# Designs tried in a protein design run: designed miniproteins, single chains. Part 87

Each design is a single chain, and the fold is of that chain. pLDDT is the mean over its residues in the fold that is shown.

## One batch from the design tools (miniprotein)

Design m3216
Fold by ESMFold2-Fast:
Structure m3216 (fold): chain A 62 residues (1-62)
Amino acid sequence: SMEIERIREETDKKVKELTEKMKKEFEENKNASPEEKLKLTKRTLREMGDIIDEELAKLKAA
């Protein structure tokens, strides 16, 4: 359906934005400790999970 396509496109845009933000933050922190890099990774994965959860909720409602 057109609604499903819109939901997927919205998610793709958010994923792209988060990916670009992640690349920038990792470059800025390239000399950080392994622990700080892992914290950044964990935070990014959580944010990605939130985006996916939003898509799942919208698809369930559609």
Scores: mean pLDDT 84

Design m3217
Fold by ESMFold2-Fast:
Structure m3217 (fold): chain A 79 residues (1-79)
Amino acid sequence: SALEQALKLAQQGEDLALQGQKAYLAGDYQTAADLFQQASELYRRAAELARDVDPDLAQELELGSRYLQQKAEEAKRLA
């Protein structure tokens, strides 16, 4: 289902965001930026799939995507 696909993409995004945070804390800002950007894209795609089935989840994922995009830009600046 669309919801199952959205949850799978969101989980993949969460895993990449966690890896990005670990890279960021290690001072590997380029890797952190790349991982946060990939996580942001996964959250955005998950939000699109969830929109018609679970609009509250879709909104949460959209906010998460924007947050991760901001973190990617911050990491790029520090690299």
Scores: mean pLDDT 91

Design m3218
Fold by ESMFold2-Fast:
Structure m3218 (fold): chain A 60 residues (1-60)
Amino acid sequence: RVEEIKRAALEGGAKEVDEITLSDSMDEAVKQALLEGKLGLASPEAARAVHEEVERIREE
């Protein structure tokens, strides 16, 4: 879940993702906003990968 999102963020070039793992207790919207903010600095492909992973996790 959060681990999969963290992996996608790291692939996108995020330096550190501890705050993402801590966001497991946050609303999904907050988690998505956090990831988008970080990945906006890396690449659009990374942001897309995170969105796909979040959707997949949401389906589970």
Scores: mean pLDDT 52

Design m3219
Fold by ESMFold2-Fast:
Structure m3219 (fold): chain A 76 residues (1-76)
Amino acid sequence: DAAARAAARAAFLEEGVRARLADAPEAVVREAQELARRAARLAVEAEAARAAGREAEAERLEAEAAEIARRIEALE
């Protein structure tokens, strides 16, 4: 189930950003967690695209997830 896998990955990433941003304002933590959830969804969609043989789409989704990861790093 793609939704369940995305939710599990999002929870893992949200915990990670919360730990790294322990001393940050709540608004910054919330923004980083929202970005982490979006990155998790894109990663699961990329896996599904790759499994379906849609390699170019998978690469595009992975690139978008990487851009979101850089935005999270900018908040740290």
Scores: mean pLDDT 80

Design m3220
Fold by ESMFold2-Fast:
Structure m3220 (fold): chain A 56 residues (1-56)
Amino acid sequence: MLTEEQREKAIELIKNSKLSEKEKEILIDLIKDPETQQEAIKILEIIDPELAEKIK
């Protein structure tokens, strides 16, 4: 599970990524919920592995 600092960093990285606005909204929502954070990270590992590594 992400720390609070890691969560905020993840949200900012997603906002500044090359992902579509729809993908950003979905991923940010998943990251904000502690129960869905791991699912968001797995999705990012598939879509943008470099972004996922920066979040971890």
Scores: mean pLDDT 79

Design m3221
Fold by ESMFold2-Fast:
Parts: C-alpha cells; sequence; structure tokens
Structure m3221 (fold): chain A 99 residues (1-99)
C-alpha cells in the first residue's frame, strides 16, 4: 500500500470514528447505554485503525481525539460511569499531545 493510499484510508477511518462518536452521543442522550457503549467501542477501534495506518498525520490524531472528547462529554451528561468518562478524556488529551 502506498503512503498516499495509507493516509487516505487512515482519514476515512478517522471520519468513520467521528460518525460512530456522533451516534454514541445520540444514544447516550436517548438513555440507550447499551447502544452507546457499542458505538463508543466502534469509534475507538476505528480511531486506532486510523492512527495505526498514518501515525505521522497530525489531522488523524486530532480527529480521533475530537471523537473521544465528544463521547466523553455525552457520557458525562448522561450520567455514565465517571471512571470511563475520565479514561476517554485522558486518552483524547494524550492523542492531541501526539498530533
Amino acid sequence: MSAEERRAEARAAAEAAREAAEEAARAYAAGDFRKATLLDVAAQLLGIAGLTLAPEDAEVWEAVAEALELIARAAEAAGADPEEVEMLRRLAERYRELA
């Protein structure tokens, strides 16, 4: 796979992570914690895929960090586990530092 193909695939994965995060946020707002948890995991897996494909692309790190922060804010607003919210925020901050 070329570097250009790898970067394009990474950005597509980061975009999919953002979409999953937006759906997770909507699920939290609706009180559907089961759906929200599955979408949170999906967003994190898509994010890791993007970061693994293009670890040099600062925009991928930023996009994944933004997706995790979106989930953390929605989870906190919905009264989810504070430990899980803190873990998501810490991971988002770490990813921004690596951008």
Scores: mean pLDDT 88

Design m3222
Fold by ESMFold2-Fast:
Structure m3222 (fold): chain A 60 residues (1-60)
Amino acid sequence: SAPPDEDEILLALSRMMLGVAKAIGDEELAKRIEEILREGEAAGDLEGALTRILELMKES
């Protein structure tokens, strides 16, 4: 099988960050991550979405 493309990797990392937010019980962080991921997927900018998610998590 072919290795995952960059978009698949970026999406997987974003989903992992969402899972971490849910695991620590930060519902507001989880909602914001879901919103950023939704917007990034709609815009075709998963790299920008992941960057915003990582910045948000750094501030928590």
Scores: mean pLDDT 80

Design m3223
Fold by ESMFold2-Fast:
Structure m3223 (fold): chain A 83 residues (1-83)
Amino acid sequence: SLEELVERVLAGDPSAATEAVIQALKEAYRRLGREEEAENLKFTKIKTADGTTAYTLDIKPSDEEVAEMARLLREAAARVRAR
């Protein structure tokens, strides 16, 4: 689940971060009626010249999709942190 992936990220597993973003963005796409784009969403990992890691998408998300993704990630993090 998205909460399990976010819990792994918060526990210090950076490999779960990409999976959490992918799952949240796919869910955002589904909630906004873009199920085909959700199924076809792909990420590619790249290294930048300064040694940081970046990710690129085969398709461009809209501002609404990015906002919904960010909302879902924040809600999942809040649920993981809730007592």
Scores: mean pLDDT 73

Design m3224
Fold by ESMFold2-Fast:
Structure m3224 (fold): chain A 92 residues (1-92)
Amino acid sequence: MAAEGARRAGRAAAKAGEAGGREGAAAGAAAAIAAAGASAAGMIGAGPEDARRSGEAAVGAARAAGEAGGEEARRAGEEAARGAREAAEEAS
């Protein structure tokens, strides 16, 4: 369940690459992977505080990737950031 947002972000990044540019897709995919990692940590019981911290870090990374990579990358980063934050909140 927690990885669902990360999967959506990855798919959005793939579409951005197809339509907008491969650099944007790469940045979005990196953010989605970071969000997936955070979600997975929460799911396997790494602890609520660690899951939250990982989620916050993923949010930051996704936002930075979006800002650097242009508008399509930004959208993919926003999706990944949202998914990571939701996963962290659910894990708490």
Scores: mean pLDDT 56

Design m3225
Fold by ESMFold2-Fast:
Structure m3225 (fold): chain A 94 residues (1-94)
Amino acid sequence: SHELRRQAIGMSMLLIEKKLFDLVDAIIAGDLDKARKLLEENKDKLSEEEVKNLNELLDKAEKDPDFLKTLQDLTADMREVHKMTEEEQKQRAE
């Protein structure tokens, strides 16, 4: 759905900004059990609403393989953009 896609993008950006890269990588891998575990371990870095919203996205991904693929692809795209930005910043600092 359009709304779930927008929520997936927003959550991917949030997790990257919070540097929760292990959680991001688990989502990209489609390892939803690992993603839930990492979310629980890092819930102190997120608001209750953010934790609830991410759990709802993971629940939808478990029930809808097409949405899981969309979540994986969007999260991978956001992660790749962030890696490119970090490499560019590192090159400029030296």
Scores: mean pLDDT 81

Design m3226
Fold by ESMFold2-Fast:
Structure m3226 (fold): chain A 79 residues (1-79)
Amino acid sequence: LDPEAVEAARRKLEELLAAAGDALSEEEKEAILRALEIALEGQELAAAGREEEARALAEENLELLRRGDEALAKALAAA
């Protein structure tokens, strides 16, 4: 991961969240952003050769990642 790619992903999500507007609750927006943070942390761990830790992070946060995916799908449908 490079900072420019991370920033581009965050900008894209910001645009999607803005377009979805009031179709998303604050909790749903938080779930999307939190899921992104966990995904980015996992990619950083994998890039550093810490793949086992990256997998453990994903497994420990599986429900949160699913909630984020569900909220993101709702945002995409609304945008």
Scores: mean pLDDT 76

Design m3227
Fold by ESMFold2-Fast:
Structure m3227 (fold): chain A 60 residues (1-60)
Amino acid sequence: MGMIVEAVEDYVAKTSDELTLKKGDLVEVLKVVDSDKVLVKNLKTGKEGLVPLKFLKEVK
């Protein structure tokens, strides 16, 4: 199981490869793409996409 992180604010996808998130959404990190972007799966919707890392925090 990948690391579970939480969206710290709403994020609207800017490209077809990105994922729209609502603040408080829990996502699973599938792959770190680069220092600023991760591929995640939204646990509520099951959708996958790229999200900037700065919009995510670890769930404690």
Scores: mean pLDDT 79

Design m3228
Fold by ESMFold2-Fast:
Structure m3228 (fold): chain A 84 residues (1-84)
Amino acid sequence: AFEKGKAALEAGKYEEAVKYLTEALKKDPDNLEAWLGLGEAYRKLGKYDKAIKYLQKAKEIAEKRGDTQAVATAQGAIDRIKAE
């Protein structure tokens, strides 16, 4: 599921990416890349409220892991969406 979601993101198939990344999170709710990928997919679909929600969850998981780079990545994506 995650690999298919990632491939769909890279191919610009954002609705398909949402489907497969959501399936990946049902199996592994701590998959940080899947939360980040859902934020990106929803942003590309113009669903900014959902994009921010998924990116905030990615930031929370990154903070619990002490992953400073992933925290910065998630926050930067949120800030870009809010600047619109």
Scores: mean pLDDT 82

Design m3230
Fold by ESMFold2-Fast:
Structure m3230 (fold): chain A 76 residues (1-76)
Amino acid sequence: SLSPLERFHLLVEDYVGSGDLAAFEAGLRALAAESPPEIAALLDELVARLRTASPAERRRLIVEAVRRLEEAVAAL
C-alpha cells in the first residue's frame, strides 16, 4: 500500500491538474482519517488554511505541507 506521503503527492497531482479544491479537501480528510495522529493533525490544519487562502497562498501552503509531512513521516 502507498505511504501517507505518496498518497499526499497523488492528491496534489490531481489538484494541480483539475483545480478542484473541494475534491482536494475531501481527499485530504480521507487521508487524515487513515493516518497517524501527527500526520492527521497536519492534514487537518492544511484543509482549514486552504479554505481561506488565495491561489498563491494555496501553492505556498502545499509546498510547506510537503516539507512538514516528510519530516513527520521520517520521525515515525
Scores: mean pLDDT 85

Design m3231
Fold by ESMFold2-Fast:
Structure m3231 (fold): chain A 55 residues (1-55)
Amino acid sequence: SNEATAKAIRAVTDRAAAETEQRYLARGHSPEEIQAAVDAMRAAGDAEAARVLKE
């Protein structure tokens, strides 16, 4: 279902964001850079999930 697909997209986005945060912290990125990257990933994931739900 579209709802199941949207849920999967959000779950994958959440995991990717958490992994990106951990990697960026390990590599010495600033909190501002980490927050910007995470916010961009979540926005993209939310937009894709919303698109799927409209189909």
Scores: mean pLDDT 84

Design m3232
Fold by ESMFold2-Fast:
Structure m3232 (fold): chain A 64 residues (1-64)
Amino acid sequence: AAGPVRVELFDPETGELLAKAESATIGDALRQALAQLPPGTRVRARVTHADGTVEEFDVEAPPA
């Protein structure tokens, strides 16, 4: 891993920030952020890498 990664989860319909987390890896940050949401919630994820690079994708919170 290249350093801390920030994940922000948004409502895909409204653009509202629903959850966020930071971790050393994308997977850990994403899991931590998704754990803040109800199971099965569909969200838009924004990943900000330590170098400032931003990636966006759709993701769904795992079932309970």
Scores: mean pLDDT 79

Design m3233
Fold by ESMFold2-Fast:
Structure m3233 (fold): chain A 82 residues (1-82)
Amino acid sequence: DSEAKKQQAILKLSERLAEAQLELMKNPSKEKLKEVLVVELAIALLRGDEERIKELKEEAAKAGLDVEELMERARKLVEEYL
């Protein structure tokens, strides 16, 4: 069941997101911010949430990050969790 696999992937990525956000708060760095954004983008991609993807890309650009690098990392992460 494709939908069940997608929901399970979203759940696991949401747990990873919580851990990444905690690490970013404890010791802020661009690398930890990239991890948070990659996980959020992966969740948005799995949901097909185009508005959220746009918001996250704008946030990444505002932070001076390579948006295309983060999108490629997010797509790979989606493949790993499906």
Scores: mean pLDDT 88

Design m3235
Fold by ESMFold2-Fast:
Structure m3235 (fold): chain A 60 residues (1-60)
Amino acid sequence: MDEAIAKAQQLLQQAYEAFKQKKYLEALKLIEQADAAIPDPELASKLVTDMLRQLALEEK
């Protein structure tokens, strides 16, 4: 479990960096990989939501 969460967080960080560089397709693929790495849908949803919230604050 911990390994899957760590991998998902790493993938979400890479997705966040890709979004900042306007590589949206790459970012979406990384988000999908992160979501698939977490067996708990609640944790996956939280990590994705936290990343999207960060992007929304930056793009205000």
Scores: mean pLDDT 72

Design m3236
Fold by ESMFold2-Fast:
Structure m3236 (fold): chain A 60 residues (1-60)
Amino acid sequence: MEEEIERDIEAAREALKNGDYATAIGHMLRAIGLALESGDEELLEKVIERIKEVFNAPVE
């Protein structure tokens, strides 16, 4: 599950790079949904942090 979540986060980053915001949002929602379904509070917090990093740091 964690590996699948990371794949969705990476796919969201690729979509953002291509200007495809709809696809990026879809992948992020999927990652959050998977983390929520796992019932793991630490995993959910990690996923939120990763999403923040993808959006808060346009790689300079």
Scores: mean pLDDT 76

Design m3237
Fold by ESMFold2-Fast:
Structure m3237 (fold): chain A 52 residues (1-52)
Amino acid sequence: MEELVELAKKAIKTLIASGYSREEAAELVYQSLLNLGVSEEDARRAVEEAVK
């Protein structure tokens, strides 16, 4: 779980630096985690923790 949160934090930071809003970055990272096979619950938790 901690590794997923750190991955999500880095991805969100990178997307924001690329011109995405925090909300857009969080949505994109959530979808990316689901596409990689992460469960909906784990993906949501990782993104929520990453945006704190």
Scores: mean pLDDT 82

Design m3238
Fold by ESMFold2-Fast:
Structure m3238 (fold): chain A 67 residues (1-67)
Amino acid sequence: VKEELQKGIEKAKKGDSEGALTALGKALRAASDKPEVHGPLIKGAVKAQQGDMEGAVEYLKEALSLV
């Protein structure tokens, strides 16, 4: 989960939205038993889908801090 979140943040910072969303999906799957991480991951995915990559990075960092 931590590694996937870190990769997602790096991809998002580089403007690789597809890579960021892929890493987000993997992190969400790996964190299915951690509801505290699940919330920020869902919000991050919503922001990324809206084109708000800065918002996505913020939620990904929050999820990383909770793992």
Scores: mean pLDDT 75

Design m3239
Fold by ESMFold2-Fast:
Structure m3239 (fold): chain A 77 residues (1-77)
Amino acid sequence: MEEELDREIKNALAQIYLAIGKLDMEKGDYEGALESYQKAIEIDPNNADAWRGMAEAAEKLGDTETAEKYRKKAESI
């Protein structure tokens, strides 16, 4: 089942990038967290947790306007 296998691989990759982003946030690497969350949404653009993570990371970097846009994106999902 080709579609099912592809979906499982994409879900696994998105979850791995989410986990890396969360670890980067814990370490204070907010730029690294943004990069990891960005990769998660490239795989699954409907991943609200990834958009929320990007919003928090952007806010920590002082980019409040970008953080608000990412939060609204998460709410639209």
Scores: mean pLDDT 82

Design m3240
Fold by ESMFold2-Fast:
Structure m3240 (fold): chain A 61 residues (1-61)
Amino acid sequence: MRPTLEEILKVLREKGDEFQARVRARLAELRAQNPDATGGEILAAVYEVIEELLKELEKEK
């Protein structure tokens, strides 16, 4: 499921540093496993990190 722009902005505001760290790690792993990864695969990896952090934020409430 694709996060909304509002959900993306919420993650960036509340977990910006963690988001940057996790995206960087996830993209490094993706490139190591698939150097020719498409833009869609990269975007999917970013969305997965946003969904994970959004779920963590909802659990912390």
Scores: mean pLDDT 77

Design m3241
Fold by ESMFold2-Fast:
Structure m3241 (fold): chain A 90 residues (1-90)
Amino acid sequence: SMAEKLKEDAENDREAAEELMRELGRMINEELLKAGKEPLPEPRSLEEARRNFDEAESLGVATPEMVSLLVAAALLEIAARINEELAEKA
């Protein structure tokens, strides 16, 4: 059914967002370690990923690639929410 397809798409988008957030966390910690700073905990949510990014930006080690990963993760979270809402109405 359309509802089952939308739920599957939402779950896939959430899993993809989680993978991008983990990669972002690794990339941030790589740059922090290169700068002689302590690594941050692995982000478990978009809010935590944004906080880790903001810390990297405040320390002057943020890169355009980090911005791309954060934006991609945020878009996948938005897509998942839309698909979840559409599935509920179907």
Scores: mean pLDDT 86

Design m3242
Fold by ESMFold2-Fast:
Structure m3242 (fold): chain A 70 residues (1-70)
Amino acid sequence: SPEEEAARRELRRKIMELTLKYTDEAFEKSKNKTPEEKLKIISDYNLKAQEEIRKLRAEYAKRLGRPLPE
């Protein structure tokens, strides 16, 4: 439906914005750090982003596929 398509587009946009936010924060926090510290910071932010994206996808899956429309 048009509503489902709009929701899918919004989810895609939110995922993109979330990814950019954490990428920017990781780069800022990793500035002037050692290579080892940089990898740890980037890894930590990637894990946070993946977890939030997973939760966001689960939320939209519930909204789009279940519960059934009444």
Scores: mean pLDDT 79

Design m3243
Fold by ESMFold2-Fast:
Structure m3243 (fold): chain A 77 residues (1-77)
Amino acid sequence: ADAAIAAELERLHGDPAAAERVTELVAAGLVAAGYPAEVAEEYARLAVELEAALAAGDAERAAALRAEIAALVERYR
């Protein structure tokens, strides 16, 4: 599931118009996997922001986003 979501993000990464659709698809996939909608939306937002930070070469922003994603995942284990 996580690998499939990451592959979907990479596939649509080059299309700015698709960024919002990628966020919606990631969130929908997490909801289908049993995560609450609020958690799924937050995770999807952070994942899209992480991809943007990595593409921009913003190492500080990427590190902060990775930590926030890890904290979110731990909170809902």
Scores: mean pLDDT 72

Design m3244
Fold by ESMFold2-Fast:
Structure m3244 (fold): chain A 90 residues (1-90)
Amino acid sequence: MVVEKIVEGMERLIELLKKHKVPQDIIDLAERGLEQIKKETDPDKAFSLYQKMLSEIMQLMYKNKVDPEVIEEFQRIATRDMAEIRELLE
């Protein structure tokens, strides 16, 4: 199901943030977003929330001067997962 794929994608991104020891505030934001996505039953709303969370996490990573290589890896994973999720919605 679409929501399950979004959850899996978000869990992969959170593990990446934890692996690279990104500031805890960013990890906490991502985990709160994941819990909101898990409660959403509408796939379109879940995807919109996922996109919003990705944007907010990216903004905080730039603001906190997270390593550019970590940000690039995050974007690469997110872009791949978003493309897969979009195919399931169309």
Scores: mean pLDDT 85

Design m3245
Fold by ESMFold2-Fast:
Structure m3245 (fold): chain A 99 residues (1-99)
Amino acid sequence: SALERAKERGRREIEAAVEGMRRAGRLLREASTIEELAEALRREGMEEAAEELEDIIKNEPNEGRRVARAIGIVFATEYRRAEEEARRREEEERERRER
């Protein structure tokens, strides 16, 4: 039914969001500075997000705003990554079944 398909999609979306939150929370717990967060994101291949954090360090003089913006970037980046990984797996699964 349409309801069962919607429930399954919702479950997958929630699972991806939870994974993104878990990854972001780990990075925030393990890093002591915004510079360490940028280095960690760069090691994960998130070059653009690392550059955004470096820009905040350079151009945001207010410490509270700097921290808030950095946290926002980390969460947004890990949510996007988890969503992209979920979409890629779904596409690969579909292609494999059609071969």
Scores: mean pLDDT 81

Design m3246
Fold by ESMFold2-Fast:
Structure m3246 (fold): chain A 86 residues (1-86)
Amino acid sequence: MEIEELKKKLEELYKRALELVKELLKHIPEDDRKGILLAIGKALRAIGLYLDGEKALKNNDIEAAKEKIKELEKLIKELEELLKKL
């Protein structure tokens, strides 16, 4: 049960992170290369954390999976703070 709960949480956080990056990109001007690169960097980090979390769960490494979930939660908070400043 813990692995299934962590998998569901990992998927939900990943989807949320991508949705926030999508919203961030809508507010960045087309000529703001720095802003676009920042948003792309956040998307790549979300993808990496999700893939690492999935690998950890596949290997029954619950502690590693929890750490990736925590890092995704931190990324979501960073993205929400960025959107509030726009």
Scores: mean pLDDT 85

Design m3247
Fold by ESMFold2-Fast:
Structure m3247 (fold): chain A 70 residues (1-70)
Amino acid sequence: MKEKEREVLLRIVAAKIMAVAASLYDEEKAKEALEKAREAEEALKKGDLEKAEELAEEAIRIAEEAIRKA
């Protein structure tokens, strides 16, 4: 696996974990974060590393906001 692909994959995994944790605080925001993480995974499968990274970062941000406001 290319190093960049591995980095993006790890961000997607982190986003999914954070979204699950966020579901204990804000189910609606957690679902939004999880959907963005899924979009990132699909972008990665299509070889769009830039889009996958942006979507994964967005998912993490949404999950962080849900946890931060708890």
Scores: mean pLDDT 81

Design m3249
Fold by ESMFold2-Fast:
Structure m3249 (fold): chain A 74 residues (1-74)
Amino acid sequence: SAVDELERAAKTLSLEDVLKHGFGLGMAEARRGRAEEARAVVAWLRELVKREQLSPAMRAGAEAMIAAIEAAIA
């Protein structure tokens, strides 16, 4: 699943790269009409934002990415 891919990526990538990878996966699932998978990515990113000490810029970027995925879900 996309979430399993993000969990693996989180072990090796920086927080910035994990956020970008999650955005790409969430947008791809949303564009394919896989709304449940896209929502799972959104939920995972929201938990990452709550758990991690992000800079204000990274937090703003993450919130914008989440909003974009949600907007792409038809």
Scores: mean pLDDT 85

Design m3250
Fold by ESMFold2-Fast:
Structure m3250 (fold): chain A 82 residues (1-82)
Amino acid sequence: MDKKELAEEVAKHAEEILKRMEELKKKIEAATDDPEVHKLAEEILRLVREAIEAAKAGDAEKAYELFKKADELAKKLAELLH
């Protein structure tokens, strides 16, 4: 049941998650012209979009792994922005 519950939760909040991620990307683009930071932000957004798609398809394990990878990259982005 855990897989299905996670997939349903992500699907319900998918639109909110995407909106917040797009707002974050815009903030990062406004704060810095560093192409490495921009590339990292784009990769994080890609992983979040793929995780949402996996969750909507009912693949909660894939969704979790993609979100975990996005979180790791977000930590690297935070270090670059110190």
Scores: mean pLDDT 74

Design m3251
Fold by ESMFold2-Fast:
Structure m3251 (fold): chain A 105 residues (1-105)
Amino acid sequence: MITTPESVSVKEGETVTLTATASSPDAKNFSWYKQKEGEEKQLLVKNGSKLAPGVPERITASQSGTTASLTIKNVKKEDEATYYFAAETEKGTVYSNGTKLTVEG
């Protein structure tokens, strides 16, 4: 099971942190994805903290045990999307239900 908030709202220019917790003790190789409506999932972070090529430096990630965080600084309207957390387990890759990020202002 992966626990994430269903929705988060933030003002343009502020910092937001999205969190995910994996309840499986074998969960590893944490990844973050961004998906806009009508688009494929874009990889943002692999192996818990390694940014994918082309991802802005204002995005960072960290992990501690089974808890992962994705931090977006200086949020822009183009960051408005659904964010998915993924973890590798013995049963394969498990995805969160997604956190919808709304950017206000």
Scores: mean pLDDT 79

Design m3252
Fold by ESMFold2-Fast:
Structure m3252 (fold): chain A 61 residues (1-61)
Amino acid sequence: AISEEAAEEAVKKGEEAAKKGDLKTAAQHYFQAAFIYQQLGKAEKAAEAFRKGMALLDKLE
């Protein structure tokens, strides 16, 4: 579902996965959050979530 709560939950899941070292899963959650924020018109939060996901993928090469 597209909602601010769903985007916040996706960010939280990304943070939890990143803390456990599961960088690919963390990046996927951040990209999902970025998509939801973008659909809600929250461009700044969408860009932040997207950048966090990209930073994790850079660590995976």
Scores: mean pLDDT 82

